# Designed miniproteins, single chains, continued (4): the designs that were tried, part 85

Each design is a single chain, and the fold is of that chain. pLDDT is the mean over its residues in the fold that is shown.

## One batch from the design tools (miniprotein)

Design m14941
Fold by ESMFold2-Fast:
Structure m14941 (fold): chain A 65 residues (1-65)
Amino acid sequence: SVTVSEAEVEELLAKEVEAAVAEIRANPEAVFAEETEAAQYIKEGLEAGDIEEGIRRMLLAAAEA
């Protein structure tokens, strides 16, 4: 099924989100220093208490092209 490939991509995204969350928690200042759109999503997620959601949205936007 075509959905099998998409499910695998989602699993990879979940792993990347976990890795990104860990890295951001270790070095949040480095991320914010870039002042990119990605940093803005992360900042919004931190203020809402949903940093994982912010990162997930960022990665999905990048994967969209």
Scores: mean pLDDT 64

Design m14942
Fold by ESMFold2-Fast:
Structure m14942 (fold): chain A 121 residues (1-121)
Amino acid sequence: MVEEYQKKVIESTRKKLKELGIEAEISIEDGELVATVDGETFRASVDAANNTVVVNGEKYKVSPWGYAQVRVDKSKKNYAIVDIFTGEIVDYGFEEDASKKEKVELILAASAVALHSWTDQ
């Protein structure tokens, strides 16, 4: 069950980044979700006690979003929503000028919340 959930999180993360035109290698290292994009490594660390996720030093806010869903955002227009039961990113939004880096960080952060929530519940 845990291995199947982890695979769904990895596949969802890769698929959503691909939809954004970003080719990424996704893995889980020491319980953390990791993405490699154009030789750059992005690592997501969940701080559940403070309702935050940190990706390469950038802090993202975590908040409840309906039944079984969690929102991760940096602003009202730059966000991702993940379903905790499926591990899938169900929605996301970006401003027109959002950077490739910000898109990678938000998608990875949302997926990392799903991965962490399964481990802690």
Scores: mean pLDDT 82

Design m14943
Fold by ESMFold2-Fast:
Structure m14943 (fold): chain A 74 residues (1-74)
Amino acid sequence: MMSPEEKEFMKKVLELAEKNKIPEEDVKRLVHAYLESVETGDISIFEAEVARIGKKLKKPEVAEEIKKIALETL
């Protein structure tokens, strides 16, 4: 069962994805990277996926917003 923090992260990321037209596949990869980073303690997995999405969209501000959501929900 997902924690309240994980649910809040998913909710905010889905809202951001809808606003910025991020593909569902990329959202799923981002959520997986977040959960793997939490499990392993290696934040670089999540940071790499955030950077990939920002580059794909050519919107670094979207990457920064995803990072803020993660920090607020940790």
Scores: mean pLDDT 78

Design m14944
Fold by ESMFold2-Fast:
Parts: structure tokens; sequence; C-alpha cells
Structure m14944 (fold): chain A 59 residues (1-59)
């Protein structure tokens, strides 16, 4: 599994792209871990910033 993180200030979103995720459990675990990580970094990130998880992109 590979994780890429992109911050979009216009939409106040942190986009996380996951590749090699083949189960809902993997995606849920990644979402939980990112939510916990973002919470720890709240002083640097606006409180209304949203985390968006994206699955593998199809060609």
Amino acid sequence: MRVEVEYDPERREIRVRLTGVTSAADLEAAQQALGDWLRALRPEIPADTRIVLEGPLLP
C-alpha cells in the first residue's frame, strides 16, 4: 500500500491517495490513522480542514 498526501487550501482539504488498497478494512484503518495524525497536528492545520480518502485511480 502506498499513501500520498496533498493539501488543498482552497477547499481546506487534505487529500490522501491510496494505492494497493484492496479491502474496506485497509481503507478504514488508513482513515483512522490519518484522523488521529491530523488531530495531533491541529495547531498547524485549520480546525475546519477535512480529510478526504481516495482509492486507487483507474486509468
Scores: mean pLDDT 64

Design m14945
Fold by ESMFold2-Fast:
Structure m14945 (fold): chain A 112 residues (1-112)
Amino acid sequence: MHMEERVRRAEEAARRAAEIMLKDKSLYGDALTAAGWAIAGIAAADEEKARRMAEEVIKAAEELGPEYAKAAREAMENAIELARESSQEQVDEGLETAIDAVEKLEKEIEEE
């Protein structure tokens, strides 16, 4: 996969995770985990872009409350740090896990 396509898929996964949090607060934890893997995928290619996308995720969490925003900020910083310590293969596996997770969460919302 080209780096640009990989980053685009990761950005889409992060935005989908943010939307899931806003639609169903009970899915916040799973959505935040998926967002973390997506942000790590972006950070491996472009850390500045990852920080911008992380702010979109944090802003969605802020709509849920200040404690959610704090947890999201800590999770996003941990995801960027994880990308620095991870191989490209591990980051790619994490991105596929994030995409699978957001697809399952979106289906759960649609079935309610």
Scores: mean pLDDT 83

Design m14946
Fold by ESMFold2-Fast:
Structure m14946 (fold): chain A 87 residues (1-87)
Amino acid sequence: SKLKEEVKKLLKEFLGLEELEDSIVEEFLKKFEETLKLNQPRVPSSEEYKLLKNNTEENLVELFKLFLERFDEEVKEGLRKKVLKEL
């Protein structure tokens, strides 16, 4: 889907990687969808709340960008090292 393609693009940029396995994209997308469905409830910011009210594909991409901003640098670096096989 277009959402999955945009999510993959954002994850590649976030992790600083040229290639990313679809399994990793699907895992992040699942966690993101669980967050949106409040299966793991979190108080949304005013910006996130505005995007949630209009559930379009473009708004879901924007929400995913905000979701990625919640990861700390240690988690980001750990994920990069796991995915990157070449120096």
Scores: mean pLDDT 64

Design m14947
Fold by ESMFold2-Fast:
Formats: structure tokens, sequence, C-alpha cells
Structure m14947 (fold): chain A 83 residues (1-83)
């Protein structure tokens, strides 16, 4: 028996708006019994790409219901999220 995996992409005009949307989605999914991971999707950043790929693999192999929230951001927004 394999648990389901839910993928949710969030995007805003600012890093702050995108983070807020991700936090709201994460809290809602956690209340529904999902194990929630959040990652950033930003092109040209190998570390962020590797982290997202690892999270996807962990969720796909999870015996428990899992959700991955993907924040779609530009490079500048990504730097703001790290602050």
Amino acid sequence: MKAEVVYIEVEGESAEETLRKAEEAAEELRKKGYRVGTAVDVEGNPEAEAALARLREQAANSPEPAAVIIMKVDREQYEELLK
C-alpha cells in the first residue's frame, strides 16, 4: 500500500506573498494529516534544484501521506526568502 502525494505550486509577485501562500497551504495540509515539505523552484540555482528533487523523491517513497509545496520564485525573490 502506497500513500498519496500531493503537489501544490504557489506563486506571488513578491517573495513575501509567495511565502505567505506556502505557509497557509502547509498549515491546511498538516491539519488534514499530511506530512508537509516546502521547497523553492528557482532556475539556475543547483542547490535549490537538488533540495526540491530530494523532497520529491522522499515524498514519493513515503509510507505516510505526503505533500510538497513548491514556491515558484525568481532569483531575487529567492535571495529575499533566505533573509
Scores: mean pLDDT 78

Design m14948
Fold by ESMFold2-Fast:
Structure m14948 (fold): chain A 91 residues (1-91)
Amino acid sequence: KLEEILEAVKALATLAALGELSDDEADEYVKRIIERLEELEPDPKKQRELRPKITEAGNKGEKEGEEIKANESEEEIKKKIEELRKILEKI
């Protein structure tokens, strides 16, 4: 579903903003997200229509990661990281 792909994009961006993803991990999750998007919509023109939603999800995730860094304790940050990793493992 598109919602699962958008949630994964947001989670990926949040973890990246938190500095919790290696380059190899980020590359692997990006590949999985692309594969899921291609499975959902094989038409490249329709995939382009989804691009603004994907960009918005990424921007929201990055902002959320910055807010977590600024406002949460180290203990709360660890819990958030665990939740975000579970979202990514689902894709």
Scores: mean pLDDT 82

Design m14949
Fold by ESMFold2-Fast:
Structure m14949 (fold): chain A 75 residues (1-75)
Amino acid sequence: SNLSIEELAELAKKDPTVLSAEVISENTLKIVSRAPESAGELAGKIVETVITFEDGKVKSVEVWIDGKRVASKTF
């Protein structure tokens, strides 16, 4: 079964690297986390992940570091 956006936000908050998980619209979740030590040069950086949903499925994911979009995927 597909999780609701609110349920996914609560699950994200259980990860100790996650600083915040906020539902910013009816179909959009923003997760702010700290990159782990295994991330090399990105270790300790603030990572913003923006997830957009359509019909209960992930439609797109964008990753932002220091205000710059470093990755984007549409499904």
Scores: mean pLDDT 81

Design m14950
Fold by ESMFold2-Fast:
Structure m14950 (fold): chain A 91 residues (1-91)
Amino acid sequence: MSRRLVIYLREDEELSPEELERIIAEVRRLLAQRGATLDEVVIVRTDWPIEEIAKRVVEDELQGNIVVLSPKLSEEVVEVAKPLYEKLYKE
């Protein structure tokens, strides 16, 4: 099945073209091992509250999209998103 890659980062964060290509290549490699293809890459630059970002990340993952978070976002979002995943899987 085709998958979407969604990359979340803060507006003040930089993502070099080289880093982006490296992320895309790794995601494509992992998907290919599972018989899937990457059809779209979306970059979301946002100043949204961490709780809103965490909710959207969980929704993207549940829809079967691959999510990558910047280092600044990953620490904060993982802490908030973990309880949301547990709630959604147990309901």
Scores: mean pLDDT 73

Design m14951
Fold by ESMFold2-Fast:
Structure m14951 (fold): chain A 68 residues (1-68)
Amino acid sequence: GQPQRAQAEQLIARGQALIDEGRALMEGGTKDDILRGTGLQLRGIGLLFQAAILDPSLRERAFQLMGS
């Protein structure tokens, strides 16, 4: 809802940052970097789910970012 939008936007920003950090690690190409990068992406996806629950109007944006 409207009162929770600021918190949901912060969760989206944090989730996207973790997904981007995970991708950057995976560019290193080592198995360890791929595992760590995957873990960060999964954590980021979790924050995007929290954002979608907190503000359903952001659900479509959050789910699009999960697939990016």
Scores: mean pLDDT 82

Design m14952
Fold by ESMFold2-Fast:
Structure m14952 (fold): chain A 74 residues (1-74)
Amino acid sequence: MKQKAEDRKKAREASELARTGARLLVEDPEKGQKLIEEAKKIGETLSPEFKKVVDGAIKQALAEAEAEIARREA
């Protein structure tokens, strides 16, 4: 219904914030962390289905950022 279209848009925006925040964790950890937390908060306002999508995006983005940091310090 109409509300699900809005939730879908917010889930996409939160997922993009998580991806951007994770990329910033490499260059500016404080700013990156803040964006990840903002994405998480947006996810908490969504229905359970869309919250799972946002949580998955955050988990994936954080894993990629951790791998990149480890690679650079190797």
Scores: mean pLDDT 79

Design m14953
Fold by ESMFold2-Fast:
Structure m14953 (fold): chain A 83 residues (1-83)
Amino acid sequence: SPEEELKKLLQLYPTVPEDKANQLYEKLLEEFGEELAIPILGVVLQYMYQELSENALLLKAKKLDVPEDKLQRAIEIAKEILS
């Protein structure tokens, strides 16, 4: 289920407040839909908290079938919510 996938993902980022993570997930779900929300969230959290390079970010997006324009938009949303 999406709830279990979100829970497992957040276990990898214990410093992210649960309320902000849920707000980010809801915004991604609203803007990008159910199929892309969790994949995009995972890539964005890794980028922001694990210091992923731009090249590595693009490679992960390609592996997860996430469009570049959606990834850029998701990063903007995440910066707003997680700042």
Scores: mean pLDDT 79

Design m14954
Fold by ESMFold2-Fast:
Structure m14954 (fold): chain A 66 residues (1-66)
Amino acid sequence: SPKEIERKLAILQASRTVLQSSIYFLQKILPSLSPEKQAQAEKTIKEDQEQLRELEKEIEELEKKL
């Protein structure tokens, strides 16, 4: 139902905001880290960006159903 889709969208949008904030924070601290920690943080950022892309696709598909 539209109401169920709207509820699911709200949850996914909240998750998107949290993930975007986490990526932004990691990118901000990246230049201050040691080379080893930078490599680990860059890997985490890439993995989180991929999760964000998948989440954005799910949001778009649900929005099409409204």
Scores: mean pLDDT 87

Design m14955
Fold by ESMFold2-Fast:
Structure m14955 (fold): chain A 61 residues (1-61)
Amino acid sequence: SPMDAQLDAALAELQRDITAVLDQGRADGWSEDQIDARVVDVLRAQVARHPILARVVDVPA
């Protein structure tokens, strides 16, 4: 369905952004708390950009 295709595309973008955060955090020696905070920021930004992600992604309040 068109909604499934939109969700798949949004999830692929989210996965790329999270992978970039994890790779950068590992390279720069970030703490788990720093990585977690950055991942939450990415999740919030991506859900704001692609509201369909709210169906499958839990964002901390």
Scores: mean pLDDT 82

Design m14956
Fold by ESMFold2-Fast:
Structure m14956 (fold): chain A 88 residues (1-88)
Amino acid sequence: SERLKAGIEAAERSADVVRELALRAGYTPEQAERIRDTAVELGRKKAEEAVKKGYTVEQAILASRQGVGEGMRKAGADETALRRAALE
């Protein structure tokens, strides 16, 4: 499914950005990788759910990014710290 592929690729790209921001925010490489992996996992899950519901590719991409945010928080990432790192 092209829509699922687009959603998964969006999740992976967003999670890689989260990992980079986590490193800049002072997280260890191990912590940053754990945050990234959990972000990808939930991002993929949301993309799959969106595709199963018949949503568009754009909606699947949006859902994947929302899942990345949930995964980041579940892994214990401080969203405020990551936002501050993004501004540096």
Scores: mean pLDDT 86

Design m14957
Fold by ESMFold2-Fast:
Structure m14957 (fold): chain A 74 residues (1-74)
Amino acid sequence: DLDRINQSAIRATNKIIEALEKGEPRVNVTVYGRTLEEAQRRKDAILRQVEVYVEKYGLNKDVEITITPRAVPP
Protein backbone atom coordinates (compact mmCIF):
# COMPACT_ATOMS: atom_id res chain seq x y z
CA ASP A 1 0.00 0.00 0.00
CA LEU A 2 1.04 3.65 -0.30
CA ASP A 3 2.02 4.01 3.37
CA ARG A 4 4.41 1.06 3.12
CA ILE A 5 5.88 2.45 -0.10
CA ASN A 6 6.36 5.90 1.44
CA GLN A 7 7.85 4.40 4.62
CA SER A 8 10.34 2.34 2.57
CA ALA A 9 11.60 5.53 0.87
CA ILE A 10 11.87 7.38 4.21
CA ARG A 11 13.73 4.47 5.83
CA ALA A 12 16.07 4.13 2.84
CA THR A 13 16.94 7.84 2.89
CA ASN A 14 17.52 7.80 6.66
CA LYS A 15 19.76 4.69 6.50
CA ILE A 16 21.85 6.22 3.72
CA ILE A 17 22.28 9.51 5.61
CA GLU A 18 23.19 7.61 8.80
CA ALA A 19 25.80 5.55 6.93
CA LEU A 20 27.30 8.71 5.42
CA GLU A 21 27.43 10.41 8.86
CA LYS A 22 29.08 7.34 10.44
CA GLY A 23 31.49 6.69 7.56
CA GLU A 24 30.15 3.17 6.95
CA PRO A 25 31.80 1.39 3.96
CA ARG A 26 28.45 0.40 2.39
CA VAL A 27 24.70 0.69 2.81
CA ASN A 28 22.05 -1.52 1.21
CA VAL A 29 18.40 -0.47 1.15
CA THR A 30 15.22 -1.45 -0.69
CA VAL A 31 12.64 1.01 -2.02
CA TYR A 32 9.18 -0.01 -3.17
CA GLY A 33 6.80 1.36 -5.78
CA ARG A 34 3.46 0.25 -7.18
CA THR A 35 5.46 -0.69 -10.28
CA LEU A 36 9.16 -1.33 -10.87
CA GLU A 37 9.22 1.91 -12.91
CA GLU A 38 7.86 3.89 -9.93
CA ALA A 39 10.40 2.22 -7.61
CA GLN A 40 13.19 3.21 -10.03
CA ARG A 41 11.97 6.83 -10.02
CA ARG A 42 11.87 6.81 -6.20
CA LYS A 43 15.43 5.41 -6.14
CA ASP A 44 16.62 8.21 -8.44
CA ALA A 45 14.86 10.85 -6.30
CA ILE A 46 16.47 9.48 -3.12
CA LEU A 47 19.94 9.55 -4.69
CA ARG A 48 19.43 13.18 -5.77
CA GLN A 49 18.24 14.16 -2.27
CA VAL A 50 21.23 12.39 -0.71
CA GLU A 51 23.66 14.25 -3.01
CA VAL A 52 22.10 17.60 -2.03
CA TYR A 53 22.22 16.71 1.67
CA VAL A 54 25.87 15.57 1.49
CA GLU A 55 26.93 18.79 -0.25
CA LYS A 56 24.90 21.03 2.09
CA TYR A 57 26.19 19.43 5.32
CA GLY A 58 29.69 18.40 4.20
CA LEU A 59 29.19 14.69 4.94
CA ASN A 60 31.52 11.81 3.97
CA LYS A 61 30.44 10.63 0.52
CA ASP A 62 32.88 7.67 0.37
CA VAL A 63 30.09 5.11 0.92
CA GLU A 64 28.98 2.41 -1.53
CA ILE A 65 25.22 2.98 -1.82
CA THR A 66 23.05 0.16 -3.19
CA ILE A 67 19.34 0.83 -3.61
CA THR A 68 17.22 -2.09 -4.82
CA PRO A 69 13.94 -1.00 -6.49
CA ARG A 70 11.07 -3.47 -6.13
CA ALA A 71 7.42 -3.49 -7.17
CA VAL A 72 4.87 -4.20 -4.43
CA PRO A 73 3.02 -7.43 -5.33
CA PRO A 74 -0.60 -6.90 -6.49
Scores: mean pLDDT 79

Design m14958
Fold by ESMFold2-Fast:
Structure m14958 (fold): chain A 65 residues (1-65)
Amino acid sequence: KLIASPVDPSRVLSEKDYYRLSPIHLKEGTVYSVELDMFFDEEDFEKLGYKSGGEVIKEAVDKVL
């Protein structure tokens, strides 16, 4: 599952993958796409129409399946 994707923002990272990545990268407003196997900085993330990386990931995990 994706945390957030430029193509499909409704998809979210699985809880397992969220906990694996969040202690390292998400704390600094970084979004990780499991499917693309890449990180987005906050600037690029905002250009894709998302909120700050870490904040959106938390909201997506909690509110968007």
Scores: mean pLDDT 45

Design m14959
Fold by ESMFold2-Fast:
Structure m14959 (fold): chain A 111 residues (1-111)
Amino acid sequence: MKALEEGKKAFEEKDYEAAVEHYVRALQEEKDPEKLLEAYENLGKAYEKLGNLSLAIGAYKKAADIALNELKDVEKAIEYYKKAAELAKKAGDELTAEYYEKKVEELEKKM
């Protein structure tokens, strides 16, 4: 997917605004769950670099949901939900952080 690769190049060049634009385009063009997951993960990283914590939390949540529901990858879902909880704490959103921390605990009990 050209847009995903263009986004990765922009991110490597530290042009995080351009990386976001390319990753958003990748999400519009892609239907494959594995590539959608990669696009949301990279979008979350780019939003973190820009300091847009609420948008980063949303991107990691989407990545976690795809990992859990489409790819059946519980370990990967846990990683992204933990990241969302960490960023929610950094943003001062303790309720959102607690929600994702409880979701992680529930998923770990099923492993």
Scores: mean pLDDT 88

Design m14960
Fold by ESMFold2-Fast:
Structure m14960 (fold): chain A 66 residues (1-66)
Amino acid sequence: SLIDLEIKKKFYEIAYHSTLFVVERLKEKSKQTGKDLSDLIAHQQATADLLKKTIEELDKQIQQLS
């Protein structure tokens, strides 16, 4: 249903913003400690990119039902 898709989208939006927060914290930690966290940052960014694509697909489904 439309409501179920909207709830699912909100869940993915929360996951997306949480993942971006982690990316920002890792970048700051890398800068403060001098440790190379590039691989971990890239992995978290890739996860955020996948979450964003899922949100965009859910948006398309919601628009088709509206």
Scores: mean pLDDT 88

Design m14961
Fold by ESMFold2-Fast:
Structure m14961 (fold): chain A 98 residues (1-98)
Amino acid sequence: MTPLSPAELEALIAEGKEEIIAALRQLAAEKGITDQVQQAIDLLEEATTPENLAEATAKILQGIFGLSDEQVEEIKRLYIESSPENIERINAIIEEAK
């Protein structure tokens, strides 16, 4: 599979970042953990590189959804190697973990 250009990767990560933040806010409201999720959102907003965003996102998802270490490493890999198909796959893993 041909890797995305750096500009395409940054655009997809920015788009996925907003979607993840929206999902986290909804989950926080449902479970009453708003303060914990707000700290996670702040970390995501501070992430400026694909690697930092992938690591922050994976750690947040592990804590909230109870993902295994293998699932966390797969999400990190998919973010770094990102394509539209990989982003859809990440979203599917998150939905299955709920």
Scores: mean pLDDT 63

Design m14962
Fold by ESMFold2-Fast:
Structure m14962 (fold): chain A 100 residues (1-100)
Amino acid sequence: MRASLEKGKALYKELGLVEGIGEDGSGRTWPSLLGFGETVVKDAASLTGEALADYLADLIRKGIPGTPFPGFSEEELSREDALNLAAYLVYLDYKLAHTV
């Protein structure tokens, strides 16, 4: 699996997630992305290739449990776009966790 952080960043802005979560993912109207990457690693640590790609796309499309992060239909977000967005969200969480 190869996800594009540039495409994920563009989708993050295009879908209005900046307004809810903030440009750095620290939270605004919606909760912070801090811990999102750890949750993905915990639940998907044994998954590789296509199975990991399907997990990440499905996670984004259904929304993130316990948050007001919206789910997306296939018409709103393709599998490729969902993967790119998931990769960018993991990247933002990594930055938040390592900003000290």
Scores: mean pLDDT 64

Design m14963
Fold by ESMFold2-Fast:
Structure m14963 (fold): chain A 74 residues (1-74)
Amino acid sequence: VPSPYEQVLARIEEMVKRYEAGELSEEEVLAGLRELAARYPLGVVVAAVFEVMSTLDEETQKTLAKILDELLAE
């Protein structure tokens, strides 16, 4: 059984892949992160986002960082 962190990480990786494929908008990725933050501790979601960012190109990292900043501004 995957840990809560592994479940959050896999969900973020899937959303980012779909965003890169043009299947999800930035707004849909933000909505997905908000849903995760409602179900999991914010620190777990933030840690998983940073782990995913470390594997991505600079353009996608910049986009994900903006989405994370908007999530944290609430």
Scores: mean pLDDT 82

Design m14964
Fold by ESMFold2-Fast:
Structure m14964 (fold): chain A 77 residues (1-77)
Amino acid sequence: SAIDELIERVEELLKEKLGKKSLSNLEAIQAISKELGISIEEASDYILAMETLKYFPDPSAEEKVRELLKKLEEVLS
């Protein structure tokens, strides 16, 4: 689905940046916090939205994950 592709795109972008084949939620939170210059709590909110979308259709969570993708694409070199 489009949602699964959105989640996979975020995960692959973080895996590529970190040089890892697999990424835990904790590693994703730490990477997001570092790359975006935001708190661990704020980075955790993004991961919570992404986890929500794996189980439930939620337009607000989708918008939040799309925001995360855009911000990561803007800061990752």
Scores: mean pLDDT 83

Design m14965
Fold by ESMFold2-Fast:
Structure m14965 (fold): chain A 91 residues (1-91)
Amino acid sequence: AASEEELRRVEDLAIFYFADLIKEFGEPKNKEQMNAWNKAIKTLLSVLDPRKDQLTEEEIEEARKLIEKLSKEVQDSLKSFIEELVKEKRS
């Protein structure tokens, strides 16, 4: 299991990317969209190993499957930021 410190780091990353979404796209148009964005980022980070310096192709594929399970509005809004998160973990 991940340590408390690793879980906090994952949570901090989720909050950071949520803030970045607001900066790029403006504020969510309703609370449902805001909750969906935050929940989607947290859910994505929960399947990635926060201890790894890089992601495997299998982990990237699982991340893409999560994106596809999101609502259409959330997919369109988050896709670029989720891809950047995946890229950052691969670098």
Scores: mean pLDDT 56

Design m14966
Fold by ESMFold2-Fast:
Structure m14966 (fold): chain A 92 residues (1-92)
Amino acid sequence: DAEEHMRKGYEAYEKGDLDTAIAHFTKAAQLAPDSILGVYALAALGLVLEEKGDYQTAATWFQQAADRARQLGLDQLAQSLEQQAAQAAAKA
């Protein structure tokens, strides 16, 4: 259940357990590849990797989230995620 993994990912993130958060958001993205929930899971991975200081990997996840958002016709979300990817890449 992708929604359960999203919930558990945010619970782990709030506790500062970033590795557990990554595991749950990764599972959520795998379970919901063709949905807006999958886009949010990939964006959450980018956020957690930025928090860890892994800006290069964060940029990759934000870009993958943007690509999925574009495939779903979510152009405004895709544009925002592309900007997040560029900002993360600039810090790498």
Scores: mean pLDDT 89

Design m14967
Fold by ESMFold2-Fast:
Structure m14967 (fold): chain A 90 residues (1-90)
Amino acid sequence: LLEELYDEDPERALEAGRRLLKDEDVEVRAEAAYRLGIAETLEAAELAAEALKDEDPEVRTAALSGLGFGSFSADPEVAELAREAVEEAK
């Protein structure tokens, strides 16, 4: 899953995530939010944080779950951003 998102062109993976977060299907947006949250990059974590403001509680829960994993990232910048986004969602 991580390798699928961040092959040789991480910008393409991020653009795909942005499009999926705008999908009409709640399940598609929730899956995108979760995958972005666990992706362990600053850009993906920022997109997942936007999903915390989604109108559907399933999408918000998926983003929260993914960012929850991101808050334990080995990259301190990713962990800090994810933790802050999760705390602000309270």
Scores: mean pLDDT 75

Design m14968
Fold by ESMFold2-Fast:
Structure m14968 (fold): chain A 71 residues (1-71)
Amino acid sequence: MGSATVELRVPDDATEVLSVSGSAPGTVTAELRGDRLVVTVTNAPVGPVTVTALVGTTSGEVEVEAVAEVT
C-alpha cells in the first residue's frame, strides 16, 4: 500500500469540495487551496488511481478528474 498527492487547477470561484472518490481501495481526501484542489490518496495499491471530485463554485458545480500515481 502507498500514497500519492495530486494538485489540480479549479475555477477561481470555487468555494467547497462537495465529494471526492477514488477508483481503488484506500482513503481519498481533498482540500481546496484557492484555485487549486489538493487530492491525497493513502493506503492504496501502488499504481494509477483515478480520483474524481465534485467542486462547488459560485456559478454551480464542477466535476474534476485526475490520475494519482501511488508509490
Scores: mean pLDDT 80

Design m14969
Fold by ESMFold2-Fast:
Structure m14969 (fold): chain A 109 residues (1-109)
Amino acid sequence: SAEKLAEAKEKVKELVDKVFKELLEAIEKNLSLEEFRKKAEELLTKLFDEILALAEEKGLSPEEAIALLKLAFGYLMDKLEEANVPEEHYAIVAEEAARQLAAAVARLR
């Protein structure tokens, strides 16, 4: 239902906010780009798995689940850009998030 999708979108934003905070903390700790990539992979894997679990719990369609995954991707990238995250870190998150988004979309089809 539209109501369940709206509730799911709000929860997705909350999940993204947590991941965004942890990515910023990793940048602040001056991790190597290799260590940062591993941290981004771990955080994004958890994020996308939690979104898929949320979609299943709420009985959302595959198309609605894909909409939540795309929302998470766009919202995260917008937050990183607004925070003026260094280009190298932004590129790592963008590459990893796009890869995991493509894999999650394939699993739903």
Scores: mean pLDDT 89

Design m14970
Fold by ESMFold2-Fast:
Structure m14970 (fold): chain A 94 residues (1-94)
Amino acid sequence: MKEFEEKAKLAKELLTEEELDQPITDELVEKLMKKLIEKGYLKEDMPEEEKREEAKEALLAAQIEIGVKRLEEAVKKTIEEREKKRKLEDLLKK
């Protein structure tokens, strides 16, 4: 689990939020894999399958964290709407 958290952080630092919002495509995996190699997080001499798998895991972990953050933001918006409705009802009763 901690390894996925580290991989998620790397994907978020190396890719834009817009790229992370897209489906996991081979092009996106290749892009992240190249950046991970350039930054020294992956060895150039690693098997290609292992490099792709590491990049895919990083993308998945980042997308999961982004999904959780969006859920938190949705909950906050719901609370804000509920509070606004209560203030309106209080004004109507007073």
Scores: mean pLDDT 75

Design m14971
Fold by ESMFold2-Fast:
Structure m14971 (fold): chain A 77 residues (1-77)
Amino acid sequence: ALPFEFSEEEKEAIEKTVKELVEKGVEEKDARDLATMAMMGLKLGASPEAVVAFLVSEGFSEELAREAVELVKRELE
């Protein structure tokens, strides 16, 4: 279980990010993992650069990690 729950607005931001990543050819599971981890990192106050570095350490490409973080930031602003 995650150590915290997402709000409905945060869940909607995750789902929108997943849809955009899937449209760009990312598998849904990877898109969801990217969007969820990006949301968690940003919600915990990590910098976008720190969240990208974390996603890369989890096995994602830097390009996909940066795109997921930017999409989540856009939905939160």
Scores: mean pLDDT 81

Design m14972
Fold by ESMFold2-Fast:
Parts: C-alpha cells; structure tokens; sequence
Structure m14972 (fold): chain A 73 residues (1-73)
C-alpha cells in the first residue's frame, strides 16, 4: 500500500537524520521493513520462510535507504 510505503520512507529519512551512523540507520530500517513484510504475508495468509523474508527485507531496505538518501541530497 502507498500509505505503508510512505510511512516506511518517512521513518527511513528520520533514521538517517537522527542515527549516529549510516549503519545504525540501516539496522533500524531493516527492523521496520522486516516487521512490515512479516505482517503483510501474515495478513495475506502466506507462510514465508525466514530466509526468504530476510532476503526480501535486505532488498527493500536497500531501496528505501537509496530513496531516503536522494530525498536528503
């Protein structure tokens, strides 16, 4: 959903502004993304293995951080 995507992007931007390092911002975004993906698949009735969830989380985290960094540039 666009609303969930915007919320995650806004949080990523905030983490980039407030975290002591990019690595710490990345960890916060990763945690938020993993939880949102887990809830999404749970709501859709899809059981997703943890390894697949972790891989999707890494891809989505990278995309959100790239978008957040572009917004701050």
Amino acid sequence: RKEDEQRLLDRAIEYLKTAPSLEEAREQVRADVREELRKYFEKEGIEIPDDVLDRLTEVRTGELLERAQKRLA
Scores: mean pLDDT 80

Design m14973
Fold by ESMFold2-Fast:
Structure m14973 (fold): chain A 91 residues (1-91)
Amino acid sequence: MRDYEEGVRAYKAGDYERAIEYFERALKELEAAGDEDNFIVGDIYLYIGRAYRALGDLDKAKEYGEKAQEIYDKYYEENGVKPVVLGERPA
C-alpha cells in the first residue's frame, strides 16, 4: 500500500515522525481490509518501534517491538521457521 511505501521512504530519510504517521495509516488500511496478521503488519510494527527508539520514546519502541514479535511468531509457526535460535555466527 502507498502509505507503507511512504513510511519506508520517510524512515530512510530520517523523518521518523512522518514515518510513524504513514505506518499508522498503513495499519488502519490493513485493519479495514481485514488483514491484521499479515507479515507486512509485523514489518510495520518493527519500523514504528525503530522510529520511536530513534525519537527517544523507549516505552513505545518496546510496545511496537512486542507487537512485531507476535506477528513474526505466528508467521514462523505457520512456516516452520523459529524466530529464536542459538544463532552463534553469521557465516
Scores: mean pLDDT 73

Design m14974
Fold by ESMFold2-Fast:
Structure m14974 (fold): chain A 62 residues (1-62)
Amino acid sequence: MVMGAGTPYEEVAQAVYDYALSKGLSEEEALEVTERVILPYWTRGELPSTEEALARAEELLK
């Protein structure tokens, strides 16, 4: 993506969401975790790697 926004954020957000669901969270809880992981990066105009986002999600679910 020439803009580095849109699809790349969606891919990382989807990975975090799927991870949270795999841990037995509800759809609402998984969405909350995904927002808590992605929103700080989005607000700063940063795109996290999937590995960084998943590590953050793992910390939130411990």
Scores: mean pLDDT 76

Design m14975
Fold by ESMFold2-Fast:
Structure m14975 (fold): chain A 65 residues (1-65)
Amino acid sequence: DLDRAVVEIEVAVIGTVTGQRVRTEVRDGRLVIHIYDTDPERTAAALAEVRRLQARHPFVRVVLL
């Protein structure tokens, strides 16, 4: 799925730019983005970018770890 591949690349960029550890998992046709909540400022920055992805792509879910 091209849309999923594009979002996976965008998530990798978010992880690199924010310095926050992020991972992706496909579950029940949804892309679940795991954000490791180890730094409140970096987590907030990564979460804001992931929320933008969710607004554009309804198949995206987010989980804080």
Scores: mean pLDDT 79

